# Designs tried in a protein design run: designed miniproteins, single chains, continued (3). Part 27

Each design is a single chain, and the fold is of that chain. pLDDT is the mean over its residues in the fold that is shown.

## One batch from the design tools (miniprotein)

Design m8967
Fold by ESMFold2-Fast:
Structure m8967 (fold): chain A 90 residues (1-90)
Amino acid sequence: VPLPKPLSEEEAKELVELLKALAEAADAGDVEAAREEGEKLVEFARRNKLDSATLSLVIMHLSVIARHSENPEVAAVARETVDRLAEIEE
């Protein structure tokens, strides 16, 4: 299978920054920041039509955040973001 290369360098950088921001918000227990970064991730995925492999990687990262978050509100935001990304996958 070909490596997914749907993203430009700019887009790939944006995705990494969004994932990092969400992980930071989750670690800090910042529910509002986590929700906002989750929204941005979903919009990014829809806007850039992320391929299956890239989308699965993002979902895996968010699932780890949800599992390791001590704040149930942050965990809920991460799980909701996973569900919304999974809808894009199919």
Scores: mean pLDDT 77

Design m8968
Fold by ESMFold2-Fast:
Structure m8968 (fold): chain A 76 residues (1-76)
Amino acid sequence: SEVIEALERLGVKVVDRTLVLPSTEAAIAEVQRRIEAIRNKEELPTTELILEEPEFDAAAEAALGAAMTEFGRLLE
């Protein structure tokens, strides 16, 4: 999959169709990409996201939370 290859170039591991993200920044980028795809009426990958021992700072955690909230709102 082209999406998986692009994500692996960013240091993301793929295990059993789960995306293992190395950082909160990578998770935010992936959620933002999915939000943009929904807005553009593009197909979304049906792959679960997991973080691998992320170092959370308050700003990154808040940004991820905001992105996840927007994503959830668009799916309703």
Scores: mean pLDDT 57

Design m8969
Fold by ESMFold2-Fast:
Structure m8969 (fold): chain A 92 residues (1-92)
Amino acid sequence: MHELEVEFRAPATPDAEARLEATIQRFMARAVAAAAELGERVGFDVSPIELDEAEGEYRVTVRVVAESEEALRAAAEAARAAAAETGVEVRF
């Protein structure tokens, strides 16, 4: 199996946690759909959403486990797309 760690970050605004939750949902839905097209599975471990007080940002980490490099690349693209749609930062 192949693994990828994805971090989503949003400025500490009243809607930041809701935006991160929306980002995770969009990301997971896209990654699952892409893996399903390959006949494969993808798994996720989602951290708690935490306030990074030093940076003034909320963050969440999603660990992705995929059966192939192709599914893992599709998951990375899904993460970028979800972040762009919700206006959050993504780091790998």
Scores: mean pLDDT 82

Design m8970
Fold by ESMFold2-Fast:
Structure m8970 (fold): chain A 70 residues (1-70)
Amino acid sequence: SEEIEKKIEELEMRLNFYRFAAGAAEWVLERLEKNPKASPELIAHERRFLEQVRAEIDRLEKELNELKSK
C-alpha cells in the first residue's frame, strides 16, 4: 500500500542519516585514537556516541525489514 511505501521511505531516510552519522563518528574516532594528544575523555565520549548511533541503526533496520516482509 501507499501508506507502507511512505513509512519505508521515511525509515530509509532516517537510516541514511544515522549511517552518515556513524561514518562521520568512525572517521573522527579513528583520528582521535591515532592522536597522542587526544584526551581519553573525548575518545570515550565519541565511542559512546557511536554505540548509540549503531544501536539506532540496528533498530531502524529491524523495523524496515519487518515492514518489507509484510
Scores: mean pLDDT 87

Design m8971
Fold by ESMFold2-Fast:
Structure m8971 (fold): chain A 62 residues (1-62)
Amino acid sequence: MIDDEEVAEALFLMALAIALKYDDPETAREWVDRQLEKLKEEFGLSDEVYERLRAEADAAIA
């Protein structure tokens, strides 16, 4: 059975792929940040998982 955290991570990767299509890195970061906050609320992500995904997004967009 797929865990809710795995589903949230998959949705995060899709969101990141969409964000990377923006020409402006600031806009991309804002959009990804909104998606991460939504995923944290909906799936109850731990602070450790949230911080990891946030760091991955920053590294990919930078």
Scores: mean pLDDT 77

Design m8972
Fold by ESMFold2-Fast:
Structure m8972 (fold): chain A 59 residues (1-59)
Amino acid sequence: MDPVQQARDAGRQLKRAGITDPEVLESSERVLGLRLREKGYDDETVERAVQAFRDAWLE
C-alpha cells in the first residue's frame, strides 16, 4: 500500500480511537517520518505522508 495512504489511514484510526493528545500525535508524526526514511522513501514522499497523517487527524 502507498505510504501516503497508509499514513492517512493511521491518522484517521488514531482520531477514531479518541487519541487527541498533541504530544502523542507529534511523536507519531516524527516516528512515521523516521521509519519511512529508513525504508528508503525520499524526503518528498515522507513529507507528503506526514502531512496526510496530520490532515486525517485534524479532519
Scores: mean pLDDT 80

Design m8973
Fold by ESMFold2-Fast:
Structure m8973 (fold): chain A 56 residues (1-56)
Amino acid sequence: MLYRAVADFEARNELELSLKKGEVVRLVEEVGPHWVVVEAADGRRGFVPREYLEEL
């Protein structure tokens, strides 16, 4: 499933993934109600708050 970032997100630690607004990522895993693990087109993976993403 593909998601688009609705806003810029800046990673605060090495487990989180920074995203730019409009960036498209693939869902890897849902981790609780507020966090997801996603993969960027360049192969980077990390945690992103679900509220920063919209389903495509």
Scores: mean pLDDT 84

Design m8974
Fold by ESMFold2-Fast:
Structure m8974 (fold): chain A 89 residues (1-89)
Amino acid sequence: KEAEELLKEAARLAEQAREAYLKGDIETAQKLYDEAAEKLIEAIKLIFGKSISKDAARALAGILAHLKEEKSFEEAFRHTKQLAKEIIE
């Protein structure tokens, strides 16, 4: 539940970051991606009991932004969990 809410928040922030970037607001985009990465680190820690690097979390946030635009949030959430598991394993 808590981890699911953090992943939803991360996806929302990543989507907003991409929108800001496309509008040319690079400072806001970077801030929002950093916030998404922090939410992903906490969510992954709750799900797997292990942390990932901030760089890995930022990459996952970028993927979430893309998937949310093309897919339902539930599909993006599932793909993010699977990818995080593969990175940790």
Scores: mean pLDDT 69

Design m8975
Fold by ESMFold2-Fast:
Structure m8975 (fold): chain A 75 residues (1-75)
Amino acid sequence: MAYAVLVRGLSREEAEALAEELRAQGYTATVLYSGEYAVLVTGLSKEEAEALAEELRAQGYEAEVLSITDALKSL
């Protein structure tokens, strides 16, 4: 199943910089705005999503793992 990582609480500049860095590493990263800036990384396995979220949290980011099925139910 496909998983995603959502990073919230970013400035515009932080979101754009993080998305570009993740894309350079081969991730599919998109900048989102809904009252705050966020970066969504999609197309991950569960293990890849958990590893990336843990790495980003270690760097001080607010990162959350989402399953694509749960994300669709939230829409």
Scores: mean pLDDT 79

Design m8976
Fold by ESMFold2-Fast:
Structure m8976 (fold): chain A 59 residues (1-59)
Amino acid sequence: DELVELIAKEFGVSKEKARRILENAKKLGFSDEEIRELLREKGPEGFQREAVRRHILNS
């Protein structure tokens, strides 16, 4: 999965950890396209910030 490889590269983590990040993001309602866009525009920090925001709002 190209998205798993992108996440692994952007966050500097293993592919196994990248898969867990992807699964958690999808659980929070992120689409594959949304994840790509956030990483492209705001990097891993911006993605993490948006994920935390959605987790809090959906809890």
Scores: mean pLDDT 78

Design m8977
Fold by ESMFold2-Fast:
Structure m8977 (fold): chain A 101 residues (1-101)
Amino acid sequence: MELEEQALELVRRAYELAKEGFRKGDLETVRLAIDAAERALEALRILKSPRILEAEIMLGMMLIMEGVLNVIKQNVPDPELRERARRLLEEAERLLEEARR
């Protein structure tokens, strides 16, 4: 699969994970998903992707979710979601390394 398509799919996966974290009130899961999405967005920028706007919109929505949980001071830990988010972040780091080659 091409790096651009992998990066876009990774942002979509981060967005879905952020929505699950938001529903459960796990601020840390949302933050980890944002970190993964930001790394995938940097890869899309390096690749000069014409689809980058879709990824930027999803990141914007995730930042709103983080802001809401911060305002209401909610952070209910979900260990499974946090582990999924950490794995996604590791995948995003590898993708960014490939894009930098």
Scores: mean pLDDT 88

Design m8978
Fold by ESMFold2-Fast:
Structure m8978 (fold): chain A 56 residues (1-56)
Amino acid sequence: LSEEERAGLREALAKLPELSDRGAVAVLGMAGKELGVEVRAETREEAERQLRALLE
């Protein structure tokens, strides 16, 4: 991941606690689409876990 992509993912992660399950899953889906990876989650906690994994 580029530094710009990492910065965007960190910003998304910081906002996740303020989102509903649906909102968090939508954010994960957008990140997955931009990075060309398939991601699937049903809850905010799952979306946070997967977004964090993308940064590692």
Scores: mean pLDDT 77

Design m8979
Fold by ESMFold2-Fast:
Structure m8979 (fold): chain A 63 residues (1-63)
Amino acid sequence: SEELKKKAFEAVEKRDDETALELARKLAEQGKFEDVIEIANYAEELGHMELAGKILRILIETA
């Protein structure tokens, strides 16, 4: 949902990796893979390369 996506962006900004991964996983379970990719791209833009990689791994494991 739009709310989950917004909360995920906030978690990335706050460096709350655990919450960001939980929300990305929920979005992936809903088939919202584009939202998960956007969250990973945002983490990468902020220099959180490890978090971005972990989020992208959720796509590989869920798809």
Scores: mean pLDDT 83

Design m8980
Fold by ESMFold2-Fast:
Structure m8980 (fold): chain A 98 residues (1-98)
Amino acid sequence: DDMLAKNILLANMSEELAKETLTSILKSLGVSEEKAEKAAELAINGATFKQIVEETGLSPTTIAVALSSVGLLGVAAQLLVDWGEAASMEEAARKVAL
């Protein structure tokens, strides 16, 4: 099932809190403020995880860690596995092609 990042974040918190929390966590992981804020805005505005990766250039793993850190363990775990596997396969294929 395709889930928007917004659906995951807003299941357990308000839109404002989700944006602030995700931005703060991404910054703690070494992401620049500009990219962290853009990723958070895309997430709350209904972007898919793939779109967030493509628009920000952040690693799929970084976004997955940030989402896990906002306490969405049950719902996020299944979606992060499916999304993380797809993104990891795309990255592996790209490295083999080089």
Scores: mean pLDDT 63

Design m8981
Fold by ESMFold2-Fast:
Structure m8981 (fold): chain A 66 residues (1-66)
Amino acid sequence: MTFRVTVNGSVEESIGFALRLIGDPRFEVERLGDGVFRVTHHGSAEEAEAFRAELEADPRFTVEEL
């Protein structure tokens, strides 16, 4: 699944988010702009849905499925 993720926080929070995902080979991360990323999850559909749900539960993140 592919998501557009907007980090509604500091530059440090945006960098921290990207660095966590770049270390995991199940994720592809492309920076679209300041605090905006395209994230592709190569894991199972269940894992991708869990990832989305975790981000949507946090008001610092806005997630849209592409």
Scores: mean pLDDT 81

Design m8982
Fold by ESMFold2-Fast:
Structure m8982 (fold): chain A 61 residues (1-61)
Amino acid sequence: SMPSLDELLEKGRAELLRLGVPEEEVERIVAQARAAYEASGGDLEAAENAMLRAYIELASR
């Protein structure tokens, strides 16, 4: 089944925490992903892309 927004954001939060991202930064990234979802008119792909971009930037350090 397709993930809900809340499930997608919880998975993203867990992954960022595993990567050692500070909790306050994780919350900022999650808020950005939620904002992207709302700005796109409910597109889960927009939220996922926002989380993925943050993940790539951290993974390339």
Scores: mean pLDDT 79

Design m8983
Fold by ESMFold2-Fast:
Structure m8983 (fold): chain A 55 residues (1-55)
Amino acid sequence: DEEEFRALQVRIKHLVEELKKLGIEVEVPPVTSVEEAEEILVRLEELLTQALLEK
């Protein structure tokens, strides 16, 4: 699903930028599927939650 995949990529970029603002740099590999994008999103959201709780 093109729309779903595109939306997930945009969300990943937002989370990466958010983490960078908190001093956390993450390397995201090229994403080629919705499944890969969802896995990355979960990891990024977990990192963001931890950073916000521990700042």
Scores: mean pLDDT 77

Design m8984
Fold by ESMFold2-Fast:
Structure m8984 (fold): chain A 60 residues (1-60)
Amino acid sequence: SMMREQLLTQADGVDRLAERYLERGREARERGDTETSDRLFRGADALRQRSQELRDLADS
């Protein structure tokens, strides 16, 4: 259905954003920027939770 497709498209977008947060978080950690790294990793976790919620809604 169109709604399922919209939810999955949104979930994919959120997944890509989470991957960018993880990459930036690792880069921040490598340069010793612990505050930025911690914030980015927390953001990535929140985004991954949101992506799963969207996928669960698409499968309901």
Scores: mean pLDDT 89

Design m8985
Fold by ESMFold2-Fast:
Structure m8985 (fold): chain A 57 residues (1-57)
Amino acid sequence: SSMIEQANELGRKARELEKQGKLEEAIEQLEKLVETLSSDPVLKAIAEKELKEVKEK
């Protein structure tokens, strides 16, 4: 589905940015990921946890 494709792209970008130490940019991609997954409570919760972990770095 388009939602899954968009979520996969946002997650990939966030992971690449984290590896580069670009935490603010990674947070922006993860916030978009949470918004994209707003209709899926399980996937949204996983994305929110990842966002919180990156913000704590």
Scores: mean pLDDT 83

Design m8986
Fold by ESMFold2-Fast:
Structure m8986 (fold): chain A 71 residues (1-71)
Amino acid sequence: MEEEVFKKLEEINELIGELELLSEEEAKKFSEKADEIFDLYLEGKYEEALKKAEELIEEARKKLAELKKKK
């Protein structure tokens, strides 16, 4: 569980890095949501953190696709 959350957080950070190259404002919004997930991880709420991380990854991938279409 803990390892899975950490792996998802790494994926989120990589996606945020890609978002930052396209839109600093959107990257900041996703970074704030990632911080909320990290707080859950620190509280030991791994199942909730994992679920929210999966949702955030999906949202970030959709946002990246939208931003790439504009260029």
Scores: mean pLDDT 81

Design m8987
Fold by ESMFold2-Fast:
Structure m8987 (fold): chain A 61 residues (1-61)
Amino acid sequence: TVRATVEVNGVRVTGVREGDRVTVSADAPLSPEDWELARQMAVLAVYREELRRLLEELARA
């Protein structure tokens, strides 16, 4: 499982990869515009974390 957290307007938003899906949750309510931005950022952060883990695995090998 890959998890990544981003901050939008002081609110922490977490994306979690489970199989082929990424679920996104926020610590506090966000405006619709901030939520859409936060969701996109959280999904990108999960992808970046997946890449970071791949690079760590290659460096450890």
Scores: mean pLDDT 81

Design m8988
Fold by ESMFold2-Fast:
Structure m8988 (fold): chain A 55 residues (1-55)
Amino acid sequence: SLEEAGRRAGEAARAGDVEAARREGEKLGQLVSQTDGPRAGETVAAMAEREAREA
């Protein structure tokens, strides 16, 4: 679900796990792209990875 995907991406980002944040962010991005379009999905996936790198 979108809520579960968001939770997992957020947990990975906060932990600084870049690989997990990228994978979970991609899953979240796919769900977001289905409702808000491909640009929104790509943005969400990129933000999760960036937050993990900055953690």
Scores: mean pLDDT 79

Design m8989
Fold by ESMFold2-Fast:
Structure m8989 (fold): chain A 78 residues (1-78)
Amino acid sequence: MEAEVERLTRRLAERIREGDPFAGSLALMAVGIFISTGDYEAAIRIARAVAEAAREAGDEETLRLAEEALRRAEELKR
């Protein structure tokens, strides 16, 4: 599972950097699914990578949503 999450995370971040307008939405959907299943570590990893990729791409909306999802996942992990 962890190797698959890292592969997915890397691919989604790459697509966001390439300017794929749907990659951010797909990544945030994945974060939401992992939060719903209690896999907060996976949610945190994806959200951090998405936030960084969105910041590099200048995608302010995806960045805002990713930072919000990251905060939520970190709070739920505690």
Scores: mean pLDDT 79

Design m8990
Fold by ESMFold2-Fast:
Structure m8990 (fold): chain A 57 residues (1-57)
Amino acid sequence: APPVHHTELTAPGEARLTARGEDPVHVTVRHPGSREDAEAVAASALAAYPGATVTLV
């Protein structure tokens, strides 16, 4: 499988993706302040990285 870079989001409205290569990016949202904020952050991450996979926990 190709290398996967992942980023954890731990605060409401916070998103940080550091992998900007050819590899797919996985974003895991953990301990968000609110579900609405987590979903907004996930949407922003997908907009920035269209091939990314997002997991909300």
Scores: mean pLDDT 57

Design m8991
Fold by ESMFold2-Fast:
Structure m8991 (fold): chain A 64 residues (1-64)
Amino acid sequence: MSDEEIAEKVGAFLATRGVNLSLEQALRLVEMTRAGASPAEIARALGISPATAARARAYLRGLL
C-alpha cells in the first residue's frame, strides 16, 4: 500500500471525526509517524490537537 493510499485512509478516518486535513498534511502525518514523531510534535507541525495527533498515530500504526 502506497503512502498516498495510507494518507487518504487516515484523512478519511479523521474527517469522520470532524478533522479535515489536506492530502499534503495527511502525507506529512504518515511520514512523521514512520519517523517516530511524538503526538506533540505532530500536533505542532500540522496545527491539530495532541489528542487528534495521538488518535491518528494509533490508527496509522495499525496500517503500517
Scores: mean pLDDT 83

Design m8992
Fold by ESMFold2-Fast:
Structure m8992 (fold): chain A 62 residues (1-62)
Amino acid sequence: MVEETLSGEEFLKKMEELIKKIEEEYKKKGIELTPLQLKLLAYAELMGEEVTEEQLENLKKR
């Protein structure tokens, strides 16, 4: 396909894979992320966007 449109199921599978990958990477660094931080990072990676330190810190403070 010249352009790939992910179905809802494909999107959820990619999100799940990215969440696990990001969680493992941060755990190796001695950092535990909240589920909200993991979802934000996975979503940003899928969309090709950057997550700011401020966004991560706001999800940590709850």
Scores: mean pLDDT 72

Design m8993
Fold by ESMFold2-Fast:
Structure m8993 (fold): chain A 70 residues (1-70)
Amino acid sequence: LMERARELYAQAREAAAQGNLREAVRLSAEAAVLEAQAKGKTEEFKKLLREVAEEDPSLKEIMEEAIKRA
């Protein structure tokens, strides 16, 4: 889990360097969910991501995708 999260964070940094900010945000969110899972905080973190999606509809698709892929 932590190793996979680190890989996704690295991919997010690479996407950001290429100017692909949407992909960078998606990969970072997915990595953060995996990190939360490794720490036993998965459900709490997924709940926070759902709350963010409710507050900002433009992020809803990205947050839901990250939750599904983690």
Scores: mean pLDDT 74

Design m8995
Fold by ESMFold2-Fast:
Structure m8995 (fold): chain A 62 residues (1-62)
Amino acid sequence: DKHLEKGKELFKQKKYAEAAREYYKAILENPNYAEAWKNLGEAAEKLGDYRLAEEYYEKAKK
């Protein structure tokens, strides 16, 4: 997935808000994309939003 890959690259660059936006685009294409939800949670943690991160991690469980 192009959006997931772009998000991972942005996350490596510590551009967490931009990474989250790209992960969200991946989820819009596939709402059951566990890896994208997990990566969104990690980005939310880096942005200090621990409650939102918890919600995203819950959506990532299979």
Scores: mean pLDDT 85

Design m8997
Fold by ESMFold2-Fast:
Structure m8997 (fold): chain A 92 residues (1-92)
Amino acid sequence: MSKEELLRKVIALTLGAIGAILEGDRESVRRYAEELLKLMKEAIEKGDYEVAEFAARQLLRIAELSGDPEVRRIAEETVELAKKAGVKVELP
């Protein structure tokens, strides 16, 4: 998958998650969060740390906006994976 394809998928999943938050659809928010984590892992494996950082930052924002403990857990896993890979995550 190209860097451009990965970036587009991160944006699409982030927008989907925000939409689900606005509708109160907790199950969809969790699904989008898990898919963002998978994309971040794929980006790390490919050495595309810019995509990994972007995905991690979006996931932290989704966790803050949703207030869901499960989404927070996924975001915490994301931060730990980023740290282990040497990826700098800047909060928005």
Scores: mean pLDDT 82

Design m8998
Fold by ESMFold2-Fast:
Structure m8998 (fold): chain A 84 residues (1-84)
Amino acid sequence: MLEEAEKRIEELMKTKNLTDEEKQEIDSFAKRVEDAMRRAGLPEEQAKAAAISVKAAYILGDELAVQFFKDFIRGLEAEEAREA
């Protein structure tokens, strides 16, 4: 469940001794993913799950997963720009 995933993310952040700057960067990126997915018409629950997954990937240093989400957001933003 999402609540258990969020709790695990909080524990990981404490264990990794992330800086305030890193925490802010992770939160900003996760929010951007959530907002992009909601604008693309995905259910709120899936958008929240993606945001949690992004936080986990960033904290664990999964560069491929982080890059995938960056490319995904960029693709959605480019689609929005082309709708005119």
Scores: mean pLDDT 75

Design m8999
Fold by ESMFold2-Fast:
Structure m8999 (fold): chain A 66 residues (1-66)
Amino acid sequence: SAALSEKVEELERKALNAAAHGDRAAVEEYIAELRRLMEEAGVPEEKIEAIVNGVRTAADMLLASR
């Protein structure tokens, strides 16, 4: 749904913003919230893993640039 896509994108942005500020704890918290949101919405586990891995890779890249 459009509402789910919007919330997923918002949590992804929050995780990446936390990573840009070096906040590893906040990154993990937002990724966990993102996973729960998608699980509650009935998103297949394979798709959840793909999205979470994408966010984690981007966050790690931002954290490494410090």
Scores: mean pLDDT 84

Design m9000
Fold by ESMFold2-Fast:
Structure m9000 (fold): chain A 101 residues (1-101)
Amino acid sequence: TLEELKRQLETELSAALLHFARVKYLAKNKAPQELIDLEVESLLKHVREALELGEQIVALDPSLEPEVQTVKEALLEMLDEASSVVPERKEEFDKLKKEIE
């Protein structure tokens, strides 16, 4: 249902924000790259899930397109910042950004 998709989107966005915060924290504290990579993989997974849910929401209710566009813009900003914080993973962030743009 539309309401279930909206709840799932909120869950995926919350997860993306959590893992993004962890990526920034670990990078700032110069943690081992392996730990940073695990959080980046989680971040990318939740961003992809949020994007897919957004597309499904718009397909069911086109009137929600502006709200989903705002989500996409927030995710693009998050990926851009993540690319700056973890330059070793820049190509993966840039690839996902192109899929959103």
Scores: mean pLDDT 89

Design m9001
Fold by ESMFold2-Fast:
Structure m9001 (fold): chain A 67 residues (1-67)
Amino acid sequence: SMPELTNEQLALLLRIYEAFGTAPVSAAEIARALGLSQATVRRQLQAMVAAGALVEEPGGRYRVPGA
């Protein structure tokens, strides 16, 4: 079963969407744009993919689902 997003994960999802829209981006790009550690971002992105809130793309990229 996929867990619900935490408040921290929901806030991260919204910040990713504000910065990048639905474009595929790496954990390093997200970390740089948001001023977060890459290790923290990678852990949260993997949890959010498991929850169905993000799509994992080839090449280690993630995107927010569009309409």
Scores: mean pLDDT 82

Design m9002
Fold by ESMFold2-Fast:
Structure m9002 (fold): chain A 69 residues (1-69)
Amino acid sequence: SDDALAEQLVADAEAVDRLYKNGALSPEAAGNFYRKVAEQLDSLGYTEQAEKFRKKAEEAYKAAGLTDK
């Protein structure tokens, strides 16, 4: 179901968050993943969760010296 897919996307994002926080993942790679998760969550109607990951992507891109417009 869409709910199960949304739960899996959030779980995957939490795993990526841990990798990013411990330095195993670059800020650019983390940002790319958070943006993809946000897009997929938004398409499933989980707008509030999508906004959360969109903000995480923006923060990661700023840490990488990148700005997504």
Scores: mean pLDDT 82

Design m9003
Fold by ESMFold2-Fast:
Structure m9003 (fold): chain A 64 residues (1-64)
Amino acid sequence: GKRIALVAAPSEELAEELAEKARELTGADEVIKLIGANLEEARAKAREIVEKTGAAVGGVNASG
């Protein structure tokens, strides 16, 4: 199965930093960056991806 990580950050620079950490921590096959998205938007996107792909999804947030 495909592993997907989601990162939410207020800037592209922070999103890139979190994306690298997410790849290292989860071994994700794909990382999706949500720039300017809040936690609720990130959770909605995670649900959509799981429904479409059946992939395991982990998230990383700049405020967490």
Scores: mean pLDDT 70

Design m9004
Fold by ESMFold2-Fast:
Structure m9004 (fold): chain A 62 residues (1-62)
Amino acid sequence: MNYEKGKELLKQGKYFEAVKYFAEALLTDPTNKEVRDLLYEAYNKYLEKLGEAPLTAPTPPP
């Protein structure tokens, strides 16, 4: 449903809001691989922004 808006938010760097829009789109169409991939991409970019994790850093243990 909000798939296009989620993509726009992702391009604008509003990763957290993009995650919410893609999550709603995934609930509407759970078989859509593209929406799922975009949701994971937005979530990972959001975490990168918060954690300042560089591309080469391995996932740290808890």
Scores: mean pLDDT 71

Design m9005
Fold by ESMFold2-Fast:
Structure m9005 (fold): chain A 52 residues (1-52)
Amino acid sequence: MEPSEEARRLVEKAREALKAGNKDEAIHYARQALEIDPDNPEARRVLAEAMR
């Protein structure tokens, strides 16, 4: 699957939300990135971290 620029931006937002302690926001952005790019490893990783 080709990487989407929008998916990468959503992953960056999810990472920033996770760093800020905003788990709900991190989950929201990570899920949106996975809707665009389901095989995105960074989006899956952020989602897993935020759901702990």
Scores: mean pLDDT 78

